Designed miniproteins, single chains, continued (5). Designs and how they scored, part 87

Each design is a single chain, and the fold is of that chain. pLDDT is the mean over its residues in the fold that is shown.

## One batch from the design tools (miniprotein)

Design m19020
Fold by ESMFold2-Fast:
Structure m19020 (fold): chain A 71 residues (1-71)
Amino acid sequence: SSRRDAASHVGVARLAVEGARRALEEGDKERALRLIETARQQAALASSHPEGRAEAEEILAEVDRLEAELA
C-alpha cells in the first residue's frame, strides 16, 4: 500500500541518516557520503507519497545539515 511503502522508505532513510552520523564520527567520509545519498534517495521516494511527505521533509533537512558538515 502507498502508506506502507512511504513508511518503509522513511525507515530506510532514517537508518541511513543514523549510519551517516556514525560514519562521520569515525572519520569515514566515503561511507558517510554513500549513506547521505541513500537517505536523500529514500526520503525523495517517501515524499512522493502524501503519507510520507512531512517525515521526508524532516529527513531531507537533516541530510542537508550533514552535507554541510562534509563541505
Scores: mean pLDDT 86

Design m19021
Fold by ESMFold2-Fast:
Structure m19021 (fold): chain A 92 residues (1-92)
Amino acid sequence: KDVLEQLNNINDLAKRAKKAIEDGDVQEAIKELESLKAEINNLIKNPTVRARVDALIERAKKAIEDGDVQGAIAELDKIVGLVFMEVYLELT
């Protein structure tokens, strides 16, 4: 697997999710989060890390549904940070 390409795809999906959250497009934001989850699961096979990502995605969805733009962005930033940290640790 090209890890750099997968990380770039994850970053692009996160940027699209953030834009949809900022625009108040609940359906698009949730769609981008589901795509982000699928891409992360394709890159990261560790079930513990997957469970952490799943929990953060559910928090992000809840914030989006509640209209909490800042909360949704904060959870999205945690998802991206967790993924990049775990990939860095696996490569190091």
Scores: mean pLDDT 84

Design m19022
Fold by ESMFold2-Fast:
Structure m19022 (fold): chain A 96 residues (1-96)
Amino acid sequence: SREEVIAEAKKLIEELKKLRDEVMDYFEQLYNDPNVPEELIAEAYSLYVGYDYLIKQIEEDIKANPPVEELTRRLNLYKEQVDEIKKRLEFIKKKA
């Protein structure tokens, strides 16, 4: 139902906000470590920007009130992007 899809989208926004905060905390930790390459610090900041972008896109899609099928399609694409970003964050953590 539309209500279920909107609830799932809002849950994804809250998960993304948590990940955005975790990435920013991690970026600050990396920035204060002289042994961490600048490239990894830049990648962590890029992930923060990516999470912030996805949050805004999902919020705008909810506001636009598209057909439930279209909202579901977009939400599934956002979930795939979130999984990719999560994997990239774990890779950065492993390298530092």
Scores: mean pLDDT 83

Design m19023
Fold by ESMFold2-Fast:
Structure m19023 (fold): chain A 73 residues (1-73)
Amino acid sequence: EAEALIAEAEKLTDPVEAGKLYAEAAGLALLAGDDELYRRARENLGKIVEEDPSVEEELKPLVEEVVERIRAA
């Protein structure tokens, strides 16, 4: 679930991998109506992009894929 994905992302040292999990967690939290978890996932994803803007380019296709899957669910 979204909370588990956030916990897993926090253990990752690769910002791209962590960003992918945060994006998925944000989508799942939004679908579940968990505003706090959604905000937390978005905030962590934003921090990763702010720390290293190059990660944004690498995360873009991954985020789009995750969003598409969530929309289909």
Scores: mean pLDDT 73

Design m19024
Fold by ESMFold2-Fast:
Structure m19024 (fold): chain A 115 residues (1-115)
Amino acid sequence: MKKTIEEIIKNLKDYEEILKTLPIPQNASDLVKALYLVEKLSKEPDKIIGLFTEGGKYVALAIEEEDKVIIYVEPDTPLHIQLIFATAAKSRFPDKKIEIKQVDLTKIEIELKEI
């Protein structure tokens, strides 16, 4: 089923048992928790990566497409953090071109496994 990150955040309580099994920082935002869930529950988990800085201050979602990896970052993400995310994504997808897009991460739609 397709859900936006916003819908996952709204329903985090439904995933409480799964969240306990994930290596989430103690003071993580709901957005960080949702990105950990997306990586775990995506129908195509090998194509989706949550990217985080220390403590989850900046976050990104990298999604693999046919010829590129698109890294979705929040509009306020500094350039040097964007470059860190691009380096991490390139390490996992060395044969893909990296593209960075500034978007509202909560609006990204992900196909999840049914529970």
Scores: mean pLDDT 80

Design m19025
Fold by ESMFold2-Fast:
Structure m19025 (fold): chain A 61 residues (1-61)
Amino acid sequence: PTLGPGAADLDGTEEARERFIKLFSEIIDEIRRKNGKENESLELEDIDKAVDEALERLKNL
């Protein structure tokens, strides 16, 4: 369908995405503070760790 994925992403999936984004942002901020890199771009390994951590926190809800 021309509207494809849009309708399927409403409701519960939107809540999950908002929660993931919030958790991801919090973890990113924690990593930046821990490493003293408040104004620097994160390394890919730090981003990967933050994604994994946010997903784990989502699963435990």
Scores: mean pLDDT 67

Design m19026
Fold by ESMFold2-Fast:
Structure m19026 (fold): chain A 83 residues (1-83)
Amino acid sequence: STEEILRKLERRLEELEARYAAIAPRLSPADQATLAANLAALREKLEELRADPNPSTLQLVQAEMLLIATETELWLLERRAEA
């Protein structure tokens, strides 16, 4: 269901925000600013979808793709911090 998809995306965003908070002190100011902006944009998009009584499947897919892109960026930065 759309409700289940939205709840899963919202949980994944919360996990990404927590991971960002944990790594932020080790990031450059530029990387901090970029990730913070991307996370804020994702939150706004999910809040818009939550407020919509009938969100489109394509908008949900676009939100998931943006989340995957942000997750990939964060994962790459975490891997660099481990090296």
Scores: mean pLDDT 87

Design m19027
Fold by ESMFold2-Fast:
Structure m19027 (fold): chain A 73 residues (1-73)
Amino acid sequence: TLALPPPLSDEQRVQAARRLLENAKKLYEAGDYDHAEGHAKAAIKLAEQVPKDNPEAQKLIKEGKELLEEIKK
């Protein structure tokens, strides 16, 4: 087995995804759509690693997808 540091906890993944999504929203408001899209996709991907019964992670996935739709126009 490949020796890796311990994986992020679900709570750490949620916090990281929240931070990425907040940054994506700020970039979107600044007109930096390319970086906003990258951050939003990263936030969704990280939140999707959390169990579906976590309501905070599900909310972040929803908000990230909504932001991507706004960026796509």
Scores: mean pLDDT 80

Design m19028
Fold by ESMFold2-Fast:
Structure m19028 (fold): chain A 65 residues (1-65)
Amino acid sequence: SKEERRERALKEIDELYKKNPSIPKEVYDQLKKAAELAVETLPEDWEIEFSLSESGKPLAVVYPK
């Protein structure tokens, strides 16, 4: 399950990059690091989701399933 969560989070970040190529690579590198840390530290029944704010800042939302 942690393996699947990691794969899903990284895939989600890759999709954000494809939709928003104007955002610097450094931002996506930081999102990937955040995703890896969250997968290691969050309980199994918690989710993490990545998106962009209206100002183009990366957002991470953590919530229970």
Scores: mean pLDDT 74

Design m19029
Fold by ESMFold2-Fast:
Structure m19029 (fold): chain A 124 residues (1-124)
Amino acid sequence: SLEEKLEQIRKEAEALIQAIESGAVVPEVLKGLSLEQQKEFVAFEAALEVGELLGKDVEGLIERLREVGRPFVSQSEIRDDELLVRLERGDLRPSNLVIVPRSFVREQLEELGLLDFFEELTKV
């Protein structure tokens, strides 16, 4: 069911965030980012999956992120008020990783009704 799929996305994201918080496993691309930014990366990818499942305009969101975001080259380029996001799942190319203002991501998620889901996953 739709509800079961939503719960599965949440559980998988929570498990990965808990692994990151415990230092057990961190994806290589996220090493050197703050703990908050690492959790936000996972939460944002989960929010996109939920958005796609609910029929939200995720494609439009991705295009806006491409327009506002700058290419990710290294962890040292990301500021405290910025997030790292992946535009297409499974594509690890640097051109598919962009740095965007946290405020912009939050505003876009709010417009799609996904901000509460994102915030629940990122709360300590």
Scores: mean pLDDT 83

Design m19030
Fold by ESMFold2-Fast:
Formats: structure tokens, sequence, C-alpha cells
Structure m19030 (fold): chain A 84 residues (1-84)
């Protein structure tokens, strides 16, 4: 199995929702077996979580579902790529 990098971009209506979305996505990614490399709130509406896993799709799905469950999170985008 090839290691994959998962990038989760979280869009929210305000900073509190972005912070909660990032936290939920980070926790869900870790529970799904991902190694979280970065979690950051970029501005009042945008957060990012980056994780690595051999099951990138599973980690991406878990993180996206958890973030979308947060009130005020409006959109989640996931990108799964092979790690170098």
Amino acid sequence: PQRQTVTVVIEAEDREAAEKGVEAAREAAERAGGEVQQSVVLDERTGVVVATSEDGEGVARAAAEAALAVPGVTRVRTVVRPSP
C-alpha cells in the first residue's frame, strides 16, 4: 500500500465554526489512522488539515464528514495524492 497525503480544506461562515471544523477534522483523521502533519485556521472562514495515511480515502471521508457536522461549516474539499 502506498502512503498518501490528504488535504482537507474547510470553509465556514465565521472563525469559530472554522476552528471547530478544523478540530473535528483533525480528530476524525487521527481516529481513522491518519498522521496529522498540520492543522491551521487561515482566516475567519478557512481552515486546513493535512494528514498522511495508507488509507487516504478513508481518512478524507472521516475528516470531511466530521467537519461538515459542525454548525457553521459550509463546505469541505478533500484532495488525496500519493506521498513522495
Scores: mean pLDDT 85

Design m19031
Fold by ESMFold2-Fast:
Structure m19031 (fold): chain A 92 residues (1-92)
Amino acid sequence: MSKEELEEKLEELKKKVLELAKAKGEEVDEKALAGFVEMLRKVHEVDPEATKKALELILKAIEAELAGDEESALKYNEEALAALKEPFLKAA
């Protein structure tokens, strides 16, 4: 995954997070979201393929939650965290 593709996926992630918050009537923690986006940029420098897989899983988790499928949303989030764990430790 290129840096350009990463930035496009991060913009999609931000849009989906805002859509989910609006659907739930909740406010987005913009500081937490910004920190997560910055973490993904750093992890991408270590392992672009793991970052791509994790982003695809996170987007699926948000879509599942928007559809009311909390079980699938949890599963996708757990798989995304597992994919990021080793690259995150190397990036730190």
Scores: mean pLDDT 79

Design m19032
Fold by ESMFold2-Fast:
Structure m19032 (fold): chain A 74 residues (1-74)
Amino acid sequence: MKAEEYGKKSVEYVQQKKYKEAAEYYREMFELGDSSLVGETLQQIRDTTTPEQLGEFLREMGFPEDTVERVRAA
């Protein structure tokens, strides 16, 4: 599977509130080494989901709780 396909599935899983699956696919995309897709995928999640959904995704990704709280408050 291409990095772009992992990114697309990550976005779809956040939209479906499947945050663990979303985080897994996002990590696979990151490990494939295209840093531009990493940023673009995060932006797509932000643009197409709620702050609550983005916050839950970031929590599954292991972001600090203060970062998650700031995203959810925005």
Scores: mean pLDDT 79

Design m19033
Fold by ESMFold2-Fast:
Structure m19033 (fold): chain A 81 residues (1-81)
Amino acid sequence: SAASRARGIRTVQGVAEKEIADIEALTAKRVGELQAKADASTDPAERARYQAEMDRVVAEGQALIAKTRANADRVIAELAA
């Protein structure tokens, strides 16, 4: 039924939104921890290392979010067909 399909789509969207929020929260926490370490360091080379690690953490988070969205979009398209 249309109602069952709509509920299925809402469930997929809700799961994806929660997973994305969890990825964003974990990414922000890890970046914050690395930023604190960078700010506490007096060594420019160590600060550069922490910046590179922050950039990696952000890139990994963005890749996971993109994958989560792509998976949700695929499942929604299958439910709508």
Scores: mean pLDDT 91

Design m19034
Fold by ESMFold2-Fast:
Structure m19034 (fold): chain A 65 residues (1-65)
Amino acid sequence: MEKRIKMTKEQIEAAKRSFLFLARHEYKLTDEEIAELQAKLDSAKSEEEFRKIMNEFVEKIREKK
């Protein structure tokens, strides 16, 4: 609870879209990875959940090199 949340829902949705766009165009994730990322982002309701999903996929991209 508390007042930890600094991003609005609109800002979180915009950030999700931007990250998906970057993942598709810059990181060239597989269709499977993009689909999983999109599903997880859709289920994320908070900034913390969003950040966790982003970090997890960034780590996977790094490890695949």
Scores: mean pLDDT 72

Design m19035
Fold by ESMFold2-Fast:
Structure m19035 (fold): chain A 80 residues (1-80)
Amino acid sequence: SPEEEERRRRLERARRLLEEWRERKIAEYEARNPNASEAEKARQHAIIDTAAAIRLAGFEFNLETPRFRAEAEEELRLLE
């Protein structure tokens, strides 16, 4: 249905933008911390991955909730 197609497109956009955000945060961390140990890098990558997953879950909920959709769309726009 058109509604299912629209929901899928919104979710795909959210996933793409958060994947890009995650990649930027990992790159920023590594650039700022060139001497970080492998254990420190792994820990920080896990923190960033967890933050991205939490944010995605929030966007998935808010995009499906009419009263929060406009705010979620604006937040996604700011990730571009």
Scores: mean pLDDT 87

Design m19036
Fold by ESMFold2-Fast:
Structure m19036 (fold): chain A 73 residues (1-73)
Amino acid sequence: MTIEEALEEAKKKGLIVEVDGKLIALEDILPEQLYPHVDAFISVRPLNIPGKPTYLVPPSLLRLPIPERLKIV
């Protein structure tokens, strides 16, 4: 999964994640914060459809923290 795909999915579904005890829309997190760990804390399964892949985020993963946030501060 690419960062752009993760952010577009979050925008369309109104996805939020819990970062350091705060709820933040995924689109408000810098791409660098998602970059190395997107598959680790947000496991998104690709759907094989004609034209382009689509991703589903399991509800259980919406509350995972973003570990890379600590590196940008």
Scores: mean pLDDT 43

Design m19037
Fold by ESMFold2-Fast:
Structure m19037 (fold): chain A 80 residues (1-80)
Amino acid sequence: SVEELAEALVNASSGRIPRELAERLARAVADGDEEALREVTRELVKQGLGHLADVLADVLEAFGYEREAALLREVFEENR
């Protein structure tokens, strides 16, 4: 579920990702909304959280969102 994914993102980041951004990311991923995923990822970089890219991508992969995890890593790299 979106709630379980958001919780996993917060927990894996040791609470470093704000819950609001984790919820937005989880929703974008669950909806397959690539533009929303790109927007949330740019916001993560803007807030200085780009160092969490691998942690967040690993969580997405664990939930079966391999394509979205790859896109997250790509957007992070483009905005580094």
Scores: mean pLDDT 87

Design m19038
Fold by ESMFold2-Fast:
Structure m19038 (fold): chain A 63 residues (1-63)
Amino acid sequence: MKESVIRGAVAATLSDYDVTKFSGKEQQEILKRAEEAAKDAKTNDEIRELAMKAAREKVEELR
């Protein structure tokens, strides 16, 4: 499923950061941004790339 690929990409991205500094709400915002970024992607590779990029950008904003 597209959603599982997005969630996997976000989880992989967050593993590179100190996730204990992010609240549950902030983690949901990171996921939401990744979902929005990847919504129009058609392949799993595109979904991962767009979701990971969006997650990293949001994490950098929140840190």
Scores: mean pLDDT 75

Design m19039
Fold by ESMFold2-Fast:
Formats: structure tokens, C-alpha cells, sequence
Structure m19039 (fold): chain A 65 residues (1-65)
């Protein structure tokens, strides 16, 4: 199974279209990153006091290991 190092930013999208960086990080995933990304979005939404729909996860780099 391919292994990937994924660098990401978690952003809060404001109604005017501006984005605020809430967190930055790196994860290592085997295949599907979907569940990990969903958890990151839900955690960021809880911390920011915002609905998950206002949280954007931006992948900044993907490296195959």
C-alpha cells in the first residue's frame, strides 16, 4: 500500500471570501486520507466555534514515501 506524507492547512472561510489559517500540520496516511481529513475538519470546527461547512482543509504538499 502506498504511503503518503501530506502537509495541510486548516482554514476558516469568512462570508467575504477571506480565509484565516487556524492550524497547519502534517500527517502520514496509508491510502485513503478521507477519515483523517474529516476528523481534522470536525476538530477545527469545534475549536473555532464554527460549522464544519466554514472549515476548509487545503493540501499544500503530498510526498509519496
Amino acid sequence: TPRFRVRYQVLLERPDGSEVVLDEGEITVDGDAGPAFRELIEEAARRAGAPPEQIVLRVTDVEEL
Scores: mean pLDDT 80

Design m19040
Fold by ESMFold2-Fast:
Formats: C-alpha cells, structure tokens, sequence
Structure m19040 (fold): chain A 55 residues (1-55)
C-alpha cells in the first residue's frame, strides 16, 4: 500500500540520517560526551517529528 511504502521510506530515511549524524558527531573532537548525547537526542527527536508530520 501507499501508506506502508511511505512509512517504510520514512523509517529508512530516519535510520540513514541517524547513522550519518552519529558519524558526524563522533568526528567532531570539540564536542564533549554530554554535548554529543544532548545534540543527538534533540536532533533525532526533531527529525522523527518532521518525518511523522510528513506522513
């Protein structure tokens, strides 16, 4: 179904984005461990909300 395809695409996009964001934050030596955790959490929540709103 179109709804299933849209959901699957959103999940794949979120997973791809999550991996890239982890790699990006890990590559930045200026960020503390706490800052990486907080930024990752905030950005992941914002991205998930945006994808959900687009469904």
Amino acid sequence: SAAQAARDAALQELMRWTKEEVDRLDADPSLSEEERIVRFHQETQARAAALAAAL
Scores: mean pLDDT 82

Design m19041
Fold by ESMFold2-Fast:
Structure m19041 (fold): chain A 100 residues (1-100)
Amino acid sequence: MSEEEQLQKKLTKALGEAMKKIREVLPDMTEEQEKRVALELGAAADEILENPELDPEEVVEKLFERVLAALEEDMEISEEQKEKLREVIEEFVKKVKEIV
């Protein structure tokens, strides 16, 4: 595999692992909500790839706000679920930064 193909596979795996954990925190998500969340995670990964010097805490805050905005229109999320979701997002951002 090319280095680019290997990078894309690692990013796809990180995204899949994050989505699995998010489904465990939010089991009542619709397929459409899952697609919106996956799109936001993918966009954040692309942003880190373009700007690897970005502060991970800033990326986490921005991504967390976007994910909540995508979900809260159609579902109620508890404070405990928000805290767990933030932890998953922090792990995802950290993993993406380790890959790039």
Scores: mean pLDDT 82

Design m19042
Fold by ESMFold2-Fast:
Formats: C-alpha cells, sequence, structure tokens
Structure m19042 (fold): chain A 77 residues (1-77)
C-alpha cells in the first residue's frame, strides 16, 4: 500500500539522517586534523568521507521528496 511504502521510506530516511550526522562529526574531526598536520593520508580519507556523505544526503533528500508526495496522495484518497 502507499501507507506501507511511506512508512518504509520514512524509516530509511531516519536511518540515513543518523548516518549523515555520524559522518559529519568524523569529517569535522578530520578537517581539524588536516589543518594541523597537512597529512595527505588524512586528506584522502576526508575526500572519501565527504563523498560518502554526499551520497547519503542525496538518498535522504530523494526519500523525503517521495514521502511528501505520497502524503499528498494519501490525503486525496
Amino acid sequence: SLQDMKDQLTKNKNELEDHIQELQKKIKELKKKYQETKDEKTKKELVRLETQSLFFQIARDSSSLLVSRIEQKLKEM
């Protein structure tokens, strides 16, 4: 059902938001470390985590858009 789809997408969105928050904390710590050390290994790890964060943000935003549209359709039914 549309309600079941909405519930699953909402759950997935909340899990993605938790992952994004965890990644943002790690990114902040690595940015500080890179500013202090200028270590290339730290820079590569920072780029990797920032890229991963972008993927999760896109997935979260897509799920949020779908949830909003399903909610509109459920109100019309």
Scores: mean pLDDT 85

Design m19043
Fold by ESMFold2-Fast:
Structure m19043 (fold): chain A 89 residues (1-89)
Amino acid sequence: MKKVYIGRNPETGRQGVIVGKTLYLGEKLDLKPGDVLETSNGQKFTVKKVEVRGNLTKIELDKEPDLEVGDTIRFAGKVILEVLEVFEL
C-alpha cells in the first residue's frame, strides 16, 4: 500500500502533501540537494531534488517517509510540515 500525507506548516498555515518520495509545499523554501529533513519520530531524509516555482516548493526525498497523524518534518530546526491526515492507497 502507498500512503498519502496531507499536512500544514503550523507557523505559516501553508498546506503540504507527501506522495511517495515527493513533498509538495505551498510556500517558498530555500532548500538545496544534500539538505537533511528530520521527523519527530526520528527519521532522516536527504533532499535529492528541489523545484521552486513562485510560492510552491517540490522536494524529492532519498526514501519514502513512514509517518502518522501529528508527526512533524523539520528543516534547520523549524517545523515545515505537520501531518494532519494519512490515506492508504
Scores: mean pLDDT 84

Design m19044
Fold by ESMFold2-Fast:
Order: sequence, then structure tokens, then C-alpha cells
Structure m19044 (fold): chain A 84 residues (1-84)
Amino acid sequence: MTKIFRFSDGSTATVNEDGTVVLRFPSSVKAMAAAVILSKQPGILSIKVDLENSTVTAQFENQELAIKAVEELAKEMGLDYEEI
């Protein structure tokens, strides 16, 4: 099933069953930082950054690796997160 996370800065991550992650950030700087962190995570296949909309779309091999990547992203960015 699709999982949605909300970060303490108001960012959101939507993790689909196929391992696609769509992240929305309050700034393009945060989107760029997130893209760098996600590009280093296990199971990453592709990453696209939309600076105009401050969004990052990442494809992982599966949903489990995508969830772990989102959790590591929150940790490295110093953000709390909750599943909604």
C-alpha cells in the first residue's frame, strides 16, 4: 500500500508500492539536499529534481528500500517524521 510521511518542516514523502518516492519540500535548497542524500541510498535506480516546484521523484528497487531511504533522509536532514 502507499505510505505517506510528514516531516517536521512541513515536507512530505509519498512512497508507492513500486518503490517510487515523491517528496515535496518548502524550498529548492532542501529539494537539492534531499536529492544528494537519496542518490547515495541502497536500491536507488533514478532521481529527478524539479526545482521550480521544490519536488524530488526517486525510484527505488522496492517499497521497503524506499521507506528506509526516507527514514535515513529525515535523520540526515535533522527532521522528525510521522506516517500519516
Scores: mean pLDDT 87

Design m19045
Fold by ESMFold2-Fast:
Structure m19045 (fold): chain A 67 residues (1-67)
Amino acid sequence: SREERIEGGRKALEKNREVLSEIAEKLREIGDRLDKGLAIGKKLREETGLPGIEAFIEGMKLAGVGT
């Protein structure tokens, strides 16, 4: 019936919404780590005079990003 199809669609949307929310949370965590790495890299460049690329890589390692 139409009611059965509507209910099936609602359940599928709820399941997909939960999955998408989990993916979004994980992507935000990765983004936060990337931003922290960039900020640490900038600070290292300012404090130590490391070249930009080397400072960025070191910042990413300190932020736990690099795998």
Scores: mean pLDDT 72

Design m19046
Fold by ESMFold2-Fast:
Structure m19046 (fold): chain A 85 residues (1-85)
Amino acid sequence: FTEEQKKLILEAIRKLLEEDKSFFETVIEKLKKEFGIEVEDDIDEVLETLEKIMEEDPVKFIEFINSLPKEYLEKLLKRIEELGK
């Protein structure tokens, strides 16, 4: 990922975490269950965790995103497109 791509993706995720409590809960559950990562119920801490995964293991980050329910993946892609304008 470029720095610009990383910023856009993380900002799109941030907006969804703030707007949709079920998305927030799904992300926390996936991080704990799929990656064994303990995170607090805090948006900034979740975003720091995702940024670290993007830096250390971009393949795992892509697998995480693709593991999300289709509805959330579609919302995320739409937000990335909106922010990229």
Scores: mean pLDDT 78

Design m19047
Fold by ESMFold2-Fast:
Parts: C-alpha cells; sequence; structure tokens
Structure m19047 (fold): chain A 86 residues (1-86)
C-alpha cells in the first residue's frame, strides 16, 4: 500500500505528465492521463484541481465524485486549451 505522501507525489506526477502531453499537442494522450489521474487518485485530484484554481472547478469535482472520470478529463483538457490560447 502507498503512504499518503507517496500517493500525493504519484498524483502530482501523473497530473504533470497529462499537462505535458497537452502542451505537446497530444490531446488524446492528455485525456487518457487525466482520466487515469481521476480514477486512481480521486481525492488527491480534487485537491490539486482546487489548488490550481481551474475555471469550472466545481463541475470537474462533481464529475469526479460521480465517477465520471472520462467526462472530467475532457472538461479539464477543454479548459486548459482555452487558457493556452490566451
Amino acid sequence: ALTAEQRELEARLLYSEAVQALLAGDDEKAEELFEEFFRKYPEEAKRIIREEGFPREEEIIKLIDEGKYKEAAKLVVEELKKQLAK
């Protein structure tokens, strides 16, 4: 079993990998990595989303709470792409 500290570190690493995939223009890989992030680390993911101050963070958190990880991943990718276009 992972410690709380190790679980947080792995969640942040997966989040970083998902963002890097999106910055590289690989939207499909970014969505897959965000879906895995929400599925494997739902509590840590909600915390990270709130810390990052995402637009529509409450909608993203609700989707995670409902187990709709693919929908949450698509929404996160959409919102990050809007920020990168500015």
Scores: mean pLDDT 84

Design m19048
Fold by ESMFold2-Fast:
Structure m19048 (fold): chain A 100 residues (1-100)
Amino acid sequence: MMSVEELRELAEKGLETAVKLAEELNAKEKASQEQLDEFRARAEARIAHLAETRGLSPEHVAVLREFLDGLVELLEKGEISMEIGEALLLSFLQEVQELL
């Protein structure tokens, strides 16, 4: 079972990858409040489903939410596109599912 520390390191690498990918593809767009709210709602639903189906601890769920908060901040600042944010969220959650 992956530790909370290992999961946090994975989350940090995911956020770094999102920024690098956005820079390489010149794919940066400032998200509207409605887009941010919809992205967060979809992400929270995915996190809740994974937590319930895999029996994640509250500490593991907190790291998944920290990752989501990081992606939302990048989208709000226009440092990544919505497409990159969605792709990195799905990739991170899939990797977490495989390592648990």
Scores: mean pLDDT 84

Design m19049
Fold by ESMFold2-Fast:
Structure m19049 (fold): chain A 57 residues (1-57)
Amino acid sequence: SMTEKMQQILNEASKTSSNWEELKEKLKEIDPERTEEILKKIEKSKKTGLEASRELG
């Protein structure tokens, strides 16, 4: 599962991002090393919960 630190990074990025592309850029700015793992966790989560994932959060 996602680590507590990764969750914090994701939360910070999502606060200032209005779309998926902007979120990816923010994640790369905050922590490029963990960005790929964070994105993969989000993508996997979206696959199982599709009802309201229009805004990435």
Scores: mean pLDDT 68

Design m19050
Fold by ESMFold2-Fast:
Structure m19050 (fold): chain A 68 residues (1-68)
Amino acid sequence: SEEEERRRLAEEAIARFRALAAASTDPRVRATIEGHIALLRKAVEEGASVESLQTLIATAEAEVARLL
């Protein structure tokens, strides 16, 4: 179902971002990652589509990559 796919995408992305934040020594990078985690949680809570979640995840990954 789309609901199961949304939950899976969000949980997997949040787990990856949490691991990256924990490995980072730069407070700026950590804050940016935590902000994206909060946005993903809010999007899931508000019923965002799979496509919207994929866009948010891609945006977060691109932004974090620029800071590394």
Scores: mean pLDDT 84

Design m19051
Fold by ESMFold2-Fast:
Order: C-alpha cells, then sequence, then structure tokens
Structure m19051 (fold): chain A 115 residues (1-115)
C-alpha cells in the first residue's frame, strides 16, 4: 500500500539522518582527542575555537537525531494503522531520542568549558 511505501521512505530518511548524526559525533570526539593530546600552550591558544567547533558538531548531531526521531515516529504510526509490526521503528526512535539528549548535553558542556 501507499502507506507502507511512505513508512519505508520515512524509516530510510531516519536511518540516513541517524548515520549523519553518528558521523558528526565521531568528528566531535576526534576534535576532543586532538585537543586533549595538544600541549598546554596549544590548548590555551585554541580553546575557544576548538570548543566552539565541538559544540556546533554536537548541536548539529542533536538536530539530526531529533529529525530522525520524527521520521521513525511517523513510520511507526503508519505501520500501526496497517496492523504491522513497528518494533524496529520504536527501537530506532528510542535510540534517536537518547542520542539527541546526549548530544545536547555534550554541546552544553563544551560551551561551559569555553566560557
Amino acid sequence: SSLLEQAKRLREKGDELLKKGEELIQQGKDLEAKYQAASPEEQEKNKAAVLTQIAELYKKAAELYEEAAGHYSEAGTLLRELGLDDSEEGEKLKKAVENAGSSRRNAAKAEQERA
């Protein structure tokens, strides 16, 4: 049915956004690792720029996870209307919500460390 096709497209969009969010989280972690490995002089010189970039990456990841959660929620609703199993969409929704919250907390931490 058209509803089933719509649910599949929403799940696919959610999966793409989830993957992009994970890539941004990895970039943030890589920047944190490089910053921690730098000399005290390099850390002080680069602190504002690096922590700003880390905060931006985590904020962008949170936005992508929140958008993914929306798509998974809609997909699950359509599957339920069809009397189909929505367990996978429910689990992905939960993961996206949890990852969005974690990413927003990590962004806030980077902003506090910058100040």
Scores: mean pLDDT 90

Design m19052
Fold by ESMFold2-Fast:
Structure m19052 (fold): chain A 94 residues (1-94)
Amino acid sequence: SLEEEIKKLKEELKKKEKELEKAEKEGDEEKVKELKKEIGELKAQIGTLYFELDKYDEAIKYYEEAAEYYREAGDEELAKKVEKRKKYIEEVKK
């Protein structure tokens, strides 16, 4: 189910967030950047699944967080893509 897929992605997200904390403490800037991009990707996937479930507020939240992680990773193109998806959902919600 979509709910089970979201649960699995959230578990992977928690694991990546712990890896990010460790990389930040170690001062590994390249690994921090890569982990932020991976966290952004996971959040974007969760957002898409929430949109498929018609859970628009949760989808918007996850896309917003994904855009921030992509931006921190230096990937403005992925951040803009996710922001465009968020705007579409905001229009559908109205």
Scores: mean pLDDT 89

Design m19053
Fold by ESMFold2-Fast:
Structure m19053 (fold): chain A 79 residues (1-79)
Amino acid sequence: MLSEKTQKLFDELMNHPKSEGLSEDSILEFAQLLTDGFVVGSNGSPRFLDSVSLYGKTRDELQKMSLDEQIEIIRKYEK
């Protein structure tokens, strides 16, 4: 099950106009990483991901970004 914090951020990102065309999986992975520090796969196993390796920024830096800026980071990672 997703944490309440992850679900809230995921919903905010999904409902943002600039998120159009992004995959739900990419948005969910970002939301989980930012809020919980790990991603839960379809098999329920947690994966601990390094935000610097994935997005070039620490979780603290990503948390200080606006939703608009967070969406642009997700888009760069996905493409």
Scores: mean pLDDT 74

Design m19054
Fold by ESMFold2-Fast:
Structure m19054 (fold): chain A 80 residues (1-80)
Amino acid sequence: SKEELRKLAEEVIREFEESDPEAARLAKQALEYLEKGDILMALQYLGAALARAVSAGRLEWVPKLQEVTDRILELLREEG
């Protein structure tokens, strides 16, 4: 659900804030666009956060970012 996705995104953002404020900022922007219903921009910022995680060697964040992305795509399939 949208509520479960929001909670997951908020948990991921908190973990990022402890290690990489820039990754947290990108994830926060993704959540903000998701709340506004701009799914394409939300996916774009998640992609930027994923690229940041890989570049910073934070491979442990990749599965979490992928889970958020998958849940957003699931919502798009339910709406479309």
Scores: mean pLDDT 78

